Designed miniproteins, single chains, continued (4). Designs and how they scored, part 28

Each design is a single chain, and the fold is of that chain. pLDDT is the mean over its residues in the fold that is shown.

## One batch from the design tools (miniprotein)

Design m12947
Fold by ESMFold2-Fast:
Structure m12947 (fold): chain A 57 residues (1-57)
Amino acid sequence: REHLERAEAHARAGDRPAAIAELRRAGLELESPAAEWTEEQLLELVRGLRTAEELRA
């Protein structure tokens, strides 16, 4: 959960590599390289994943 919060903060700051590193620390494997993700796409992904974690509780 904390890694997803850090990923969102990094994505909002425009630090896409740091956001992706935090997502991977949360146990997520991303198929696309960092360079292929826009800031908006990363924010959408992180928010969706945080919602999914809350639903899994």
Scores: mean pLDDT 66

Design m12948
Fold by ESMFold2-Fast:
Structure m12948 (fold): chain A 76 residues (1-76)
Amino acid sequence: MKKTVIVGVMTGPDGKRYVLAVAVTEDGKLVSLDVPFSRSEEYLKKAEELKGKVDVIFLEADSVPQAVAAVRRAAK
């Protein structure tokens, strides 16, 4: 089965990356969607570990609602 992880990220004024939304798709269908803002470091590390095992896509966003919309669009 083709599995894709789509990560919506924001770069804060401190230069740090924040994970605003994560979508997981199988064969172009959305399976799960999470908003892990407070666990951004852990999700970024997990995304790196998944590279080579599944497709991982990063999308820039300025807010949680924008990130959710963006990862949902990319989930197609």
Scores: mean pLDDT 74

Design m12949
Fold by ESMFold2-Fast:
Structure m12949 (fold): chain A 91 residues (1-91)
Amino acid sequence: MASELLKEIFRILTQMKNTKDPSEREKLIERLEELARKFRSLKLSPIERDIAKAMLAMHAWVLDFDVDVVLEFFENPDEESKEKLLEIIES
């Protein structure tokens, strides 16, 4: 089950929303990159994957983050998706 991973993701996203310190944000982004790799490594059925993705989208939406940017970061964690995520956090 992805429940524990999703809880940690939501916790880190919430901290990022409330953090004003650039160095603290950098550490939180590094943690999110680790969690994104774990998320992609989950051996889920197609329906379980869709549910986990929907829950992640809902968490992003509740925190007023761009849902598409957050989903892309977790589906394909690379430098481009990381830069886009940093941009929406700074905005």
Scores: mean pLDDT 77

Design m12950
Fold by ESMFold2-Fast:
Structure m12950 (fold): chain A 79 residues (1-79)
Amino acid sequence: GAAEVARGAAAAGPDGRMSVEAAAEALAGATGAPLEAARAAVEAAGAGPDGTVSAEAFGRAAEALARGEAGVPGRLELE
């Protein structure tokens, strides 16, 4: 739920950054998605090469998963 997603974001360091692994685990736990899918969402949101991600990127990844964006790829009718 939203509270579990917020707890995942709270696991970020004082600078609002967290490891991709920690962010992916938090998303997987909150949404029930597999770790690999959660990690891909976090990386797509803006993970750094050091394997860290900002709390903002984590929030965007969580919102995308909550909206089921991966389930509606065909909304791009322009294509």
Scores: mean pLDDT 63

Design m12951
Fold by ESMFold2-Fast:
Structure m12951 (fold): chain A 81 residues (1-81)
Amino acid sequence: MSEEIAEKTIEEAEALKAALPELVARHDARELLEGAIAHLEGLAAALRERAAAGELDPEAAERAVAALEETAAYLRERLEA
């Protein structure tokens, strides 16, 4: 379960990175990117809480959180540039 959640989360984060060039080219891309960043940060916080509660494997949770935070940082850089 924990490993499956981490794997899906990492896949979703990577898919979002791959879609970014098209999203940035569209009108209203800023709102979409801000929403995506907030969503990713919320997921990272939730995964940390679940790992702390013993509901997730710590290693799997750490990988998922790292992927979410890296993706959020990437999106934030595009908003600031």
Scores: mean pLDDT 76

Design m12952
Fold by ESMFold2-Fast:
Structure m12952 (fold): chain A 100 residues (1-100)
Amino acid sequence: SEKVREFIIEAADYLESESLAEAIKEIVESPSKEVDFKELAEKYGVPESLLRRTYKELLTLALRYVEGLSQREIGEILGVSQSTVSKRLKKAEKKYSSFL
């Protein structure tokens, strides 16, 4: 979704790490269907675990606030439990409260 991509790009500007923000932008702007988090983490000099977590948090926020999906529907799309989505949203909403 174009609106999901735009949301994630805008939210990335609120990240404290410029390198992390640029890595996130490359993920969402890439024409590739698969994300090589290890390669991107090495390219931008960020921890792979941080890049994966940040992308998943921003994607989950976009699916909730841009697409208006329920926690159950987001879980089905991302292949995780509704409980995992709920915990991720609560943590991400606190982190990105200034953007939301």
Scores: mean pLDDT 83

Design m12953
Fold by ESMFold2-Fast:
Structure m12953 (fold): chain A 105 residues (1-105)
Amino acid sequence: MVEIVADPDNPLGSDEFKGTIEVNGKKVEVTIRGLADGSLEIEVVDPESGGKAKIRARADGSIELLEKKNLTDVVKEAVKALVEMLARATGNPESAEKVLKEIEK
């Protein structure tokens, strides 16, 4: 199970949100950035391995994998949790499924 912990000093509605997801006892850094077109850019970084993934959630509910590097199981699980949450919020499961398939390759 993935646990998302927010930084309590970050105000809601800021252009950038930084937090930590704990996956199997390992901490993964998450940065969420709001873009001018209403989309979100989400970066997930495993500081131990240097593994990272970037995803973009667009205003129309579509989700896209922008970048992946040195994907570890920890980064994969964190991205899966985030993509599933976004799919639930936007009601767009097809784009989420595409991202999940790409991250497992």
Scores: mean pLDDT 72

Design m12954
Fold by ESMFold2-Fast:
Structure m12954 (fold): chain A 86 residues (1-86)
Amino acid sequence: MTVTFTFGVAGGLKTSTRTVVVELDLGQPVTTDDIESVEASSADPAVTVEVLGVEARGSVVTLTLRVTGLPANAVVEVTVTVTLRD
């Protein structure tokens, strides 16, 4: 099973790197053992997204992401794909 989420990450007054924590409710109970992979990307080729941490509790997956190259005064869309083991 694959679940995809898209959200915006805002840059600052100048090109910046941000660490963001996002909570994704999958609508069903999940554990870290149920997670096969987590991939994060941006449609902006100047932006790099790295997955630093993944935690699961109840139905919620908590991701810690590092977003590098965020343009000044812009919001960049980040897409996260969570693949669960069947």
Scores: mean pLDDT 79

Design m12955
Fold by ESMFold2-Fast:
Structure m12955 (fold): chain A 75 residues (1-75)
Amino acid sequence: SEEAVERLRRMVENLRKLLDIYKELEKQGKPKDEIDRVKKAIEHGLELLRRAVEKYGAPPEIQAEVDRLEAEVKK
C-alpha cells in the first residue's frame, strides 16, 4: 500500500538523521556512553525497518536504501 511505502520512507529518513547525529557526536569527541546510546537507537531502528520490509515488502529503491544503511552501521 502507499501508506506502507510512506512509512518505510519515514523510517529510512529517521535512521539517516540518527546516523548524522552519531557521526556528529564522534566528530565532537562526546563521551562513549552518549555515542553508545545513539548507536543502540540506530540498531533498534534498523531492526524495526527490516521487520517492516519483511512484513509489507519494499520497492527496489527502499530495499537499496536499507542495504546502504545496514552497510554504513556495520562499518
Scores: mean pLDDT 83

Design m12956
Fold by ESMFold2-Fast:
Structure m12956 (fold): chain A 72 residues (1-72)
Amino acid sequence: MVREQIEKFRRDFEEARKYLEEIEDPELIETFFRVAEGLLDKLEEVAPEELLPEIEELRAELEEWREEWEKR
């Protein structure tokens, strides 16, 4: 179910962000952003309209973290 995939993405995102902030590896962080964007794009394609705001919130969080990382 798409909602379960969104919840899993949020948990994986939180865990990955914590791990990547500790390691500070630019290649891993760039790879993570690319993979995460791809997953969110796929979720948007299959999600009912009711769940699109939750996906957009995750996309906004990802973009905010990318901007913070790129300013370093």
Scores: mean pLDDT 80

Design m12957
Fold by ESMFold2-Fast:
Structure m12957 (fold): chain A 95 residues (1-95)
Amino acid sequence: EERELALDYTALGILAAAADFQGNTVGAEIVRKLAEALPYLNEEARRHALDAAVYASNGDYEKAIEHLERALEASTDPKAQEIIREALEMARKAK
């Protein structure tokens, strides 16, 4: 679990850097917000958050929103819900 979390955090860091390099600043910010949420996510919410991060990093905000909504629905931690809602607002404004 802790090892898996560290790998996910590293993957999100790479996705954010790649998005910034491509000029996708909003996608990079969404990915960084999702990295912040990682310690508060259960397994189901984490899978959806990771999928959302991949789509956001590619500028596919419609699919990112779909997966963020699923992550929010699966989340039981108030801190995770707060961060996911912030990411959702960013994705909806970019769409």
Scores: mean pLDDT 85

Design m12958
Fold by ESMFold2-Fast:
Parts: sequence; structure tokens; C-alpha cells
Structure m12958 (fold): chain A 68 residues (1-68)
Amino acid sequence: APSLEEQLRAILAERGHSEEQIETAVSMLSRLHAQGVVTPEQALALARQIPAGASDEEMHQLIAAWLA
């Protein structure tokens, strides 16, 4: 079965994110999961909500807003 990181990469790539955006989002969401802040399902849901072309700051703001 694919890991959470592999599933996150697949979703972000399918949605047209750049390699830099994929690495930022995967790193951020995987770290939140490792810290117990989000479930795998929540991390995947967040990945689906990141708009194509989002900056690192915009991604951080979206995740922070969703976790509030």
C-alpha cells in the first residue's frame, strides 16, 4: 500500500502542482501527521484544497486556517 507521503505526492502531481510546491506541501503535511496534529485522511483532504500555483505562504495560511 502507498505511504501517506506517496499518496500526497500523487494527489498534488495530479492536480498540476510544481515539483517545488509538491515538496513544500508534502513536507509540511507529513510533519503535521508525524506530530499527531492531523490524521492521514485530514492530510489528504488538505492536499486536495491547495490551489495550483499557491505560494509557500498561501499553503501555510490555508493549513493554519483549516486547523483552527
Scores: mean pLDDT 81

Design m12959
Fold by ESMFold2-Fast:
Structure m12959 (fold): chain A 56 residues (1-56)
Amino acid sequence: ASPELLKKAEEARSLKSGEVAVEIGLILRALGDRIERALKEGKKEVPPATLEEGLA
């Protein structure tokens, strides 16, 4: 409940509206899918090094 903080977040989003924000969203989604799949595959943990490779 911070109107000022919400305004700043909205302004930052507007500045990137349609371009950078969409691309970042797609990248984050792909990363999430990778991690989730690795965990469900039976991998107890995904080491940082494996995460770097998994992004490929």
Scores: mean pLDDT 62

Design m12960
Fold by ESMFold2-Fast:
Structure m12960 (fold): chain A 79 residues (1-79)
Amino acid sequence: SDVLKAMNEEQKRELQIHAQILQQIAKTATDEQLQQAQQIADQVENASREEKAQALRQIYLLLGVSEELAQQAAEIVLR
């Protein structure tokens, strides 16, 4: 159906966003930055969805991900 095709295209876009994020992290992230990212993640473990989305954005920016991709990842969490 046309609806199922549209849903599949959205999932492909989300996968492409995550693939680009992982590629940027793999190129630039240091062990120290990964440790700091883990600390931020631990601080928001029991936080709201909105706080987790903001923390994810900050983590990705810390790890060298572009502001655009970091924002797109945060928006996926808020869905």
Scores: mean pLDDT 82

Design m12961
Fold by ESMFold2-Fast:
Formats: C-alpha cells, structure tokens, sequence
Structure m12961 (fold): chain A 60 residues (1-60)
C-alpha cells in the first residue's frame, strides 16, 4: 500500500501538482483500498477522465 501511495504521489508531481498538495492527497489515500489507488494511478497515467469519487480524492 505504501508503494502504491508513493507511486501515485510521484505521478501527480510529474503531472504538475505541487509537492505539498501531492503529499496531502497521499495521506488521504492511506485510508483508501490499494485497488482503488491503483485504478486512480492507471487513469492518471493514461490521461483518462476521472469519475466523481476519484475527483473527490484528488480535490482536497
């Protein structure tokens, strides 16, 4: 789970999200199932549209 959270955080930073924002999102994701984190990561890497729940996880 820590590796999935770290991978998502690094992907957000590469996409232009500020490091502090990516860190806050990462902390929130520690309560989210690893499967949902991996699904979100794949959508971000593929630049696919996020659903409402996924957008909520990223919004803060």
Amino acid sequence: KDQAVNNLRQTLIKLGVPEGVADRIGERLRSVPVEDINNLLQKLKNKEPLDGEQSRLLSG
Scores: mean pLDDT 75

Design m12962
Fold by ESMFold2-Fast:
Structure m12962 (fold): chain A 133 residues (1-133)
Amino acid sequence: MSEEERQALAELERIADEAAKKVMEVFRNITDPEEAKKKVLEILKEAADRVIEVLLAHGYTPLQAAEAAANLFAYVLFKAIHFYRLSKEEVDILVEAAKEVIDELAKTLSPEGRQELERLKKLIEGFAKYLVS
């Protein structure tokens, strides 16, 4: 790996960890599901935008950047469930927020790119069901 690739990976890990911490803070402090969903959606959108900016700056394609953002959501979901023990209701909020961000990213892509993001959405849903079973 080049020094530049190492720097990009370190920044992506920082973005992912920051997003996971912010999501956990929302569920600790906010009991209203609609308010929690709005704040989680904002956190995930900001994290996705930063991931995309970093990867596009390093010459990755829009599809590759969007796939990385979806993978960041899987990481946030895993960390929140594993370390915080989210309820099923809180997991459902996080999954629905992640799906909404993926749908917005899909609108910027080719039909083939949209199909791939739809596949990733289904994988995130399946992963969440597995983690809370």
Scores: mean pLDDT 81

Design m12963
Fold by ESMFold2-Fast:
Structure m12963 (fold): chain A 104 residues (1-104)
Amino acid sequence: SLEDILSLIGQVLRIIGLLEDMELAIRRGDRAAFLATLDELKEEIKRLVKLAKQTGDYDLAIKVLKNALKTLEEILKQVADDPEVSAAVQELIDFIKKKIEELK
């Protein structure tokens, strides 16, 4: 439905915004903001997957998740000097890969 499409678009925009907020936190050296945004991104990805399963929009969700992976893999390189932060980013990458396989 149009309502379902609008909800899905809203969720996609939220995920994009959080990825931008993570990159901003790196530029500012704000470790606490980075980790808080990472946790929020994980929850928004869970919501995207749930919404995709409810609407049947698996292909769009997979595309969004694959684009998020590319950004997170680049972020991982930028935070490689912080073992705790890099481990948290790697955990989210592994979580997203698992969700992509579940939606196939």
Scores: mean pLDDT 89

Design m12964
Fold by ESMFold2-Fast:
Structure m12964 (fold): chain A 74 residues (1-74)
Amino acid sequence: SDIDEAAARTSLPRSTVEELARRLAERGFPTDVETLVAAARLLEYHGGDLDAVLALLERLGVEGFRTAGLLSER
């Protein structure tokens, strides 16, 4: 599943990625692997501040958000 792949790629708990997918879906954003991976990396970068991550997605759009997630990779 996309959630399992994103959790494996980011080393985050599956439950954290499920919460990200739920919050993204509630706002009408895609929950594909690349978007979930970007959201998970940005969540770590922002110290678990999910509202900051969602605000960034809203501001940058999906493509810009994925790019920001790649740049936040450790």
Scores: mean pLDDT 80

Design m12965
Fold by ESMFold2-Fast:
Structure m12965 (fold): chain A 104 residues (1-104)
Amino acid sequence: SMEEIKKEIDELLSSNEKFKEFLKRQGFVHIDYDKIDVEKAKEELKKTTVKQLLFEYFLWLSTGEEPSQALVYALAIAAFLYEKGYIDPSKDSLPEILEKVKEL
């Protein structure tokens, strides 16, 4: 259920070390792990709109500039939701996926 998925996410994000392990499991290998802070990432995501996340995502793809912690967090949760069958990137648009992540 969605409640069970939220509980799994809360456990994965219960510390900076667990968050870093989660990011590595989701394939985020080319980021500065020494700068990762799960509480900062959560706070930044709450303050960031889906339009801003999309702008950062396209900027990252176009320039290779390091993504914000909010974007990394959002994409990692999206990857987890895909693994659990709650999203389908072939059917769900990226804005719809990011809105779903923000509602968690």
Scores: mean pLDDT 79

Design m12966
Fold by ESMFold2-Fast:
Structure m12966 (fold): chain A 89 residues (1-89)
Amino acid sequence: DVVKKLQEEVEKLLEKMKPLIEAAQKEAAGSSRATKIAKTEALLDEFYKLSDNPLLQKMIELQKRLAANRTEEVQKEAEKEVEKLLKEA
């Protein structure tokens, strides 16, 4: 069951990242929009490095792209790529 295996890997990664997420949120609180975006990108890079699953790495790359550019075009493109990844999983 690919879905269950992906969920387990996401849970494992979130456990490792929880302290980093909390620290990043605390530092970002009260910061400018640009600083918040930069912190989000850095956090996504850390997720990418900690993941050994190619599917999860691709999903993190899509999230990083969305964080950098939140236009409707990028959102629609990311949705299509997520659907493709889920179908190919």
Scores: mean pLDDT 64

Design m12967
Fold by ESMFold2-Fast:
Order: structure tokens, then C-alpha cells, then sequence
Structure m12967 (fold): chain A 73 residues (1-73)
């Protein structure tokens, strides 16, 4: 797992309320295909302009690793 990707996910979630973070984690867990794409898409839906760059980095991780980053943040 790259440090930049971990920082990107943590920074994106840190800008959200605790309720927003919980929603992002729940959305990632609810997705049967793993958290990476759901987190990236969810951030765009919330109007987060950096989501595309984070999604590219997340694409290099396994879905389990991406979900762990979301939970850790």
C-alpha cells in the first residue's frame, strides 16, 4: 500500500464529518465488489473534486486493502 494513497484517503475522509466518514465506510462495505471504486465514486457524488486522483491510486490496491484504508482513516 502506497503512503500517498493512504494519505489521500485519510485526507479525503478527514474533511468529512464523522457521519460522512461512517457513510463512506458503510457504502464501501455494502458494495459487493469492494471499497476502492465505491469510495472513489462516493467522494465524487459528495462533490469532492480530488476523487478522481485518489481513485487512480486506489485502483492499484486490492479491494480489501482499500477498504482497510477507509476504516483506518
Amino acid sequence: VSEETREGVALALAGMTPEGQAAAIANAARSARGGAAVVGSGMKDVGYPGAGLVAEELARLSAEEAAALVREA
Scores: mean pLDDT 55

Design m12968
Fold by ESMFold2-Fast:
Parts: structure tokens; C-alpha cells; sequence
Structure m12968 (fold): chain A 84 residues (1-84)
């Protein structure tokens, strides 16, 4: 499935950016992966996943720990990928 393959590629890129200390880009790519995995379940699910992911990242950012936000998002993307 194109969406699943794209999500796998996005997760790998997010992990690379996380290792580089680019937490914003890591979080962005992880949210994109979660959204694409959500699209396999439907547009409403994809929208919900995207909004949840954005909330997780910005909550972590507001608490001064964007690295934790990016890590949580990558883990959520990996878990969604396993469920397929």
C-alpha cells in the first residue's frame, strides 16, 4: 500500500531528524506519517490523528521539551504502523 510505504519512509526521516536535534522537523514528519496511516482507516480518522499529533508536539514545546514531543510522535507512528 502506497500510504503504508510512505508512512514507513516518513518515520525513518523523522528518526534521522530526531538524531540531528531537529525536533520540529522530526515531529512534523511523524505527524505526516500518523496522518497517512490514519487515511487507511478514513478521512475523519486521519484528521483526528493529525490534530492529536499537533497537540502532543505543541504541549511538549510549551513545556520546554520539544525532544519529548518528537519522540512520542515517532512512537505513536510506529505503533500505528504495527496495527496494519
Amino acid sequence: MDLKKRAEELIKKAEEYLKQGNYEKAGELAIEAIRELGLLKGVEVATGYTLRGIGIYYEALLKGNPEEGAKKLIELAREELKEL
Scores: mean pLDDT 84

Design m12969
Fold by ESMFold2-Fast:
Structure m12969 (fold): chain A 67 residues (1-67)
Amino acid sequence: SSKQKLEEQRKQQDQRLQELLAQAERAARAGVADTSLTPAQVADVNEGMRLIIAGVNKAIERSEKLK
């Protein structure tokens, strides 16, 4: 059905966004791996990334529920 096709397309777009954010997180981690940042500063960066990912995951879940 047309509604099923729209749901499939939305899921594909949400999956792609999630993959891009995961790649960005890995790149950010790699970028700070060789830095002289304190453990507290590294923790702040990690927390920021975690919050961004959590926000995106909630947005995806909300989109799925609005079928």
Scores: mean pLDDT 68

Design m12970
Fold by ESMFold2-Fast:
Structure m12970 (fold): chain A 72 residues (1-72)
Amino acid sequence: VPDRSAGLAAYRELMAATHGEGGEGDPARGAPDLSDIWTRMSEAEAYALLAGGSAAGLPALAEPQAAQLAAW
């Protein structure tokens, strides 16, 4: 099952350089604020966006990484 620590590790490896370590975004890099996304999206919806690579400049991710990121 996906867990938050695995999701945080995947986020830091794949997305923190663009979106900030807390998901706060960086307007200078064109990265949206992700800090509130997890409160307005279910894990299933977040997983679908990450696996599909369609979330506002996010790359398409392998299913294990997408599931771990969605759980974070």
Scores: mean pLDDT 51

Design m12971
Fold by ESMFold2-Fast:
Structure m12971 (fold): chain A 97 residues (1-97)
Amino acid sequence: MIRAEIKITLPSNSSLEQIKKVLEKLQEIAKEAQARAAADPSTVRVLDIKVEYLKEKTVIYITVEAPSRSEVEAFMKQLEKDLKEAEKVEIVKEEEL
């Protein structure tokens, strides 16, 4: 099992409405992941979503657990497709459990 932290960077000129829209999408993704994880432990589990408002940018950190790195990478690619407002989606921390 792997625990990973995924960093979502929003553009520096993102409006509050754009930030809110991304957060709403992430809440739905987390809710779906929680439902799947309750039924199947081989899926990606969302543990935490943290928003950091920096002076120039908004960044969002998602902490996930998955069976392997391949599931984390698949989840990250899906986030890139679902969050068109995001400037960058990247894995910033990874640890084996």
Scores: mean pLDDT 79

Design m12972
Fold by ESMFold2-Fast:
Structure m12972 (fold): chain A 70 residues (1-70)
Amino acid sequence: DDEMIRLNFETLDVNKDGVITYEELREIYLEVAPGISDESIDDLFKFYDVDGDGVITYEEFEAVLREKTS
């Protein structure tokens, strides 16, 4: 589970800077969920961006996914 969380984070972190930006999240969701709206992507980004700083850190991403995957 932790390996899957890390792998997903690294996949979304296209720039390899240790955070996921809105554009990186949007790119992935447009690929895996064709027809998703920008509003849905914004809601997903807000859901993961617990700190509200405009990026998703590994810790934020992990915390959300750990609760989701149990």
Scores: mean pLDDT 70

Design m12973
Fold by ESMFold2-Fast:
Structure m12973 (fold): chain A 110 residues (1-110)
Amino acid sequence: ATTVKQPASVTVAEGGSVVLEAQFTGSGLTNVQWFKQKPGEPLELIASSDGWVAPEVAGRFTISVDLSKGTATLTINNVKREDEAVYVAAATTPEGVTYGQGTKLTVVDA
């Protein structure tokens, strides 16, 4: 079975840089996506392993995937307070999509 593991929480100062990590187990990974989740809102697609990044965060968010290691990272530069959210990694295989439990990003004053 495919699993997606993420740290529960990460804290970063406004204006800093942070790397959000996800680790995958299983075989046949075809795509990795990162979603941003705010309370009471649907999952918003932020970045995909095909190189797509949402226009509102372009230039600050970068996705990297290492399929041989079963890892994906979302790097956020010049962190803003509005980046505070839960970030959910999702792995796609021929058998379907598996979602991680999400990493809560907390942004503190610099």
Scores: mean pLDDT 84

Design m12974
Fold by ESMFold2-Fast:
Structure m12974 (fold): chain A 107 residues (1-107)
Amino acid sequence: SLLEEIKRLVEEAKALLDKMKAASTDPEALAALDEAGKALDEFLQAALNKDLVKLGQAVRSIGEAVQRVIEAAKKDPKSEAEVLALVEEFNEVVGRALGLALELIAS
Protein backbone atom coordinates (compact mmCIF):
# COMPACT_ATOMS: atom_id res chain seq x y z
CA SER A 1 0.00 0.00 0.00
CA LEU A 2 1.03 3.68 -0.37
CA LEU A 3 1.16 4.03 3.44
CA GLU A 4 3.50 1.03 3.81
CA GLU A 5 5.77 2.39 1.03
CA ILE A 6 5.89 5.89 2.61
CA LYS A 7 6.74 4.33 6.01
CA ARG A 8 9.53 2.22 4.44
CA LEU A 9 11.01 5.27 2.66
CA VAL A 10 10.94 7.33 5.90
CA GLU A 11 12.76 4.46 7.70
CA GLU A 12 15.30 4.32 4.81
CA ALA A 13 15.81 8.11 5.11
CA LYS A 14 16.34 7.75 8.90
CA ALA A 15 18.93 4.99 8.28
CA LEU A 16 20.79 7.40 5.95
CA LEU A 17 20.74 10.08 8.70
CA ASP A 18 22.26 7.50 11.10
CA LYS A 19 25.05 6.82 8.56
CA MET A 20 25.66 10.59 8.30
CA LYS A 21 25.85 10.78 12.12
CA ALA A 22 28.47 7.99 12.10
CA ALA A 23 30.52 9.92 9.49
CA SER A 24 30.19 13.32 11.30
CA THR A 25 32.03 14.69 14.35
CA ASP A 26 30.85 18.33 14.06
CA PRO A 27 28.30 19.15 16.83
CA GLU A 28 26.50 21.52 14.42
CA ALA A 29 26.09 18.68 11.88
CA LEU A 30 24.87 16.29 14.60
CA ALA A 31 22.28 18.85 15.79
CA ALA A 32 21.08 19.40 12.19
CA LEU A 33 20.81 15.61 11.65
CA ASP A 34 18.63 15.35 14.80
CA GLU A 35 16.43 18.18 13.45
CA ALA A 36 16.14 16.35 10.08
CA GLY A 37 15.04 13.18 11.92
CA LYS A 38 12.36 15.14 13.83
CA ALA A 39 11.19 16.75 10.56
CA LEU A 40 10.90 13.25 8.98
CA ASP A 41 8.57 12.26 11.87
CA GLU A 42 6.51 15.43 11.20
CA PHE A 43 6.52 14.55 7.45
CA LEU A 44 5.15 11.05 8.15
CA GLN A 45 2.44 12.39 10.50
CA ALA A 46 1.41 15.04 7.92
CA ALA A 47 1.18 12.36 5.20
CA LEU A 48 -0.90 10.06 7.45
CA ASN A 49 -3.21 12.98 8.37
CA LYS A 50 -3.38 14.13 4.71
CA ASP A 51 -2.27 17.62 5.83
CA LEU A 52 -0.71 19.41 2.82
CA VAL A 53 0.26 22.51 4.84
CA LYS A 54 2.11 20.51 7.52
CA LEU A 55 3.67 18.31 4.82
CA GLY A 56 5.09 21.44 3.14
CA GLN A 57 6.37 22.73 6.50
CA ALA A 58 8.07 19.37 7.22
CA VAL A 59 9.71 19.32 3.74
CA ARG A 60 11.03 22.86 4.34
CA SER A 61 12.40 21.86 7.78
CA ILE A 62 14.13 18.80 6.24
CA GLY A 63 15.68 21.00 3.52
CA GLU A 64 16.95 23.60 6.02
CA ALA A 65 18.50 20.90 8.24
CA VAL A 66 20.14 19.19 5.22
CA GLN A 67 21.69 22.52 4.13
CA ARG A 68 23.33 22.84 7.59
CA VAL A 69 24.67 19.25 7.28
CA ILE A 70 26.16 20.11 3.85
CA GLU A 71 27.77 23.32 5.21
CA ALA A 72 29.33 21.43 8.14
CA ALA A 73 30.58 18.60 5.85
CA LYS A 74 32.37 21.12 3.58
CA LYS A 75 34.53 22.17 6.58
CA ASP A 76 35.96 18.60 6.95
CA PRO A 77 37.64 17.21 3.77
CA LYS A 78 37.94 13.71 5.33
CA SER A 79 34.16 13.24 5.74
CA GLU A 80 32.92 15.64 2.99
CA ALA A 81 32.69 13.11 0.11
CA GLU A 82 30.98 10.41 2.25
CA VAL A 83 28.46 12.82 3.82
CA LEU A 84 27.63 14.50 0.47
CA ALA A 85 27.03 11.07 -1.14
CA LEU A 86 24.68 10.15 1.75
CA VAL A 87 22.89 13.52 1.37
CA GLU A 88 22.33 12.76 -2.35
CA GLU A 89 20.81 9.34 -1.47
CA PHE A 90 18.73 10.94 1.32
CA ASN A 91 17.32 13.58 -1.08
CA GLU A 92 16.32 10.86 -3.59
CA VAL A 93 14.55 8.82 -0.86
CA VAL A 94 12.75 11.91 0.55
CA GLY A 95 11.76 12.93 -3.01
CA ARG A 96 10.18 9.49 -3.60
CA ALA A 97 8.40 9.68 -0.21
CA LEU A 98 7.05 13.16 -1.07
CA GLY A 99 5.71 11.91 -4.44
CA LEU A 100 3.86 9.05 -2.71
CA ALA A 101 2.60 11.36 0.08
CA LEU A 102 1.15 13.76 -2.52
CA GLU A 103 -0.50 10.79 -4.31
CA LEU A 104 -1.98 9.60 -0.98
CA ILE A 105 -3.32 13.10 -0.11
CA ALA A 106 -4.84 13.48 -3.61
CA SER A 107 -6.68 10.15 -3.16
Scores: mean pLDDT 89

Design m12975
Fold by ESMFold2-Fast:
Structure m12975 (fold): chain A 99 residues (1-99)
Amino acid sequence: MAAELERERLNFDIEFAFAIMQAHVLKRPDVIDIIVETEKLMKAGKLTKKKALEYIERIADILNLPDDIKKQYLKKVEEAKTNSDIAKIIRDMLSDALK
């Protein structure tokens, strides 16, 4: 089904983000925890905007991101419509922060 296929694709994207991070942040369990929690909450349908905003703040602090980048991702979360959109935003932030 289309929803299942999108979910599988998102899981692969999260795994890809994890792989990118591994060279830089394998010793930073907070970032690993965010990836794991994001997938778990998405699977449960409990990934809320409130929780996503916490994750964006934590990712920015952990990876020492500029305030302008942090604000861009916070805005994207506010504009998100689905749990999948929220998970994608968190994945994109992690991926972009490590380039």
Scores: mean pLDDT 68

Design m12976
Fold by ESMFold2-Fast:
Structure m12976 (fold): chain A 75 residues (1-75)
Amino acid sequence: SALSREEIAKAGGAVNAVVRKIIEELRKQGYSEDEILRVGSKAAVIGHEIAMKELKEGRFLSEEELYELVKKKLS
């Protein structure tokens, strides 16, 4: 089945929240703005890939679940 606009928007919102959380954590740890932009960009790509893959299988990841999966891929 095709994904609805509402489902895609909700998944995108969760990805944005996770990316913001990671960016704020890196700032608190003293990373440079260039490093934060690089890691944040990578986290956004990973987060969208994970969220969209799970959504296609009828699974809606929480922000908490998505955060853990994104962090694991960034390691």
Scores: mean pLDDT 85

Design m12977
Fold by ESMFold2-Fast:
Structure m12977 (fold): chain A 106 residues (1-106)
Amino acid sequence: MSPDAAVRARAASLAAGARDVLAPTVLHLLRAGEVSGEDVVAAARTLRTHADQYIEDAGASPEARAAMHRAVADALEALADAAEAAGQTEAAERLRALAEEERARA
């Protein structure tokens, strides 16, 4: 697999995993009071940092980098929707702001 193909596959997996697994789990944990909105925002910032490091280390093309930034934005929007559904309005707004920053980098 080319480095670019690997980055795109990871991007697709991240977006799908965030929507189908992570966001429903985070919604449950927020509603249960097991994690805070601040914890979710901190995790989202860590995700962005690790995604940036991964695409740099992979030597990804601009097109593959754009795919990863879109996938991170999609993941952050899924987390924002989960936070909003849990009544964590401030966390949801912060997550949407981070998602918009990622979309601008695509």
Scores: mean pLDDT 89

Design m12978
Fold by ESMFold2-Fast:
Structure m12978 (fold): chain A 74 residues (1-74)
Amino acid sequence: MKLSEKVQKAIDEIIEIVSKRNPDLAKSMELSVKRAENDKEAIEIARSIVRTAYRAGALSEEDYEEIMKILDSV
């Protein structure tokens, strides 16, 4: 898989944010995004994982807002 540099940087930044509080979730997210065939799929996978994690209480509101801002910027 080859993502654009812009999307890859955004995903890497999001994984770094998640890994500070939940390294297992960050690892799972990295593996899931690695299976994406294009930029759109990678963003959709990341967004889905982040929304599910936030709903489950695995992410703070501050982390969730920052991650969603990153996803919306790409």
Scores: mean pLDDT 83

Design m12979
Fold by ESMFold2-Fast:
Structure m12979 (fold): chain A 137 residues (1-137)
Amino acid sequence: MIKELIKEVTEIIKEATEALKGRRIPEDRREEAVKLVIDTIESFIKAGQVKASEKVLNAFLELAASLGLEGEDFGRYGSDYLLHLKMPSEEADPKLLLQTVLNVGRLAELAGDPELSKKLFEKAKELAKKYGVKIDI
């Protein structure tokens, strides 16, 4: 079950990256987008989920980079050193994986694609029901 959820979430993020190809976060929305990405990374770190959900986190960071959010914006969070400061979890957190899909939806809205954002929110709800996960939307 959890390995299937990781695969589905990873594929959803990669599909979102392809759908948003050529888009950038507008300069006036950049601070909001950077905060959203930082909050997402911190959620993985605080939950000890970086290793267990590495494929999802990497796909999310690739999406952020494709939207022009990378490098100096996230310098402190791109370090493997931060992984050693938290106890690793062997199991991925399904709630965190679904929250990441919601955050991809918010990035899509910020990139000027509210239709994709709506589809991603509905997809997160469907996955929550399918995998028996409670999420707040």
Scores: mean pLDDT 76

Design m12980
Fold by ESMFold2-Fast:
Structure m12980 (fold): chain A 64 residues (1-64)
Amino acid sequence: SEREEAALRVAQRLADNGVENALRGGFTDATGEARVEGDKGIATVKAGDLTATTVVSLDEAVGM
């Protein structure tokens, strides 16, 4: 759906920014993942042994 596509775009942007920030911050390895689960967009960033997850509601994503 359009809302899910918007949430995925926002989650992907957050994941990409997180990876870039981790690499600039000195991590030699960082990966990002974006997905939609129910009515939420989820961005996960892994850098070394650290994992950070950000959740965005579909309503918030559409407004961004």
Scores: mean pLDDT 78

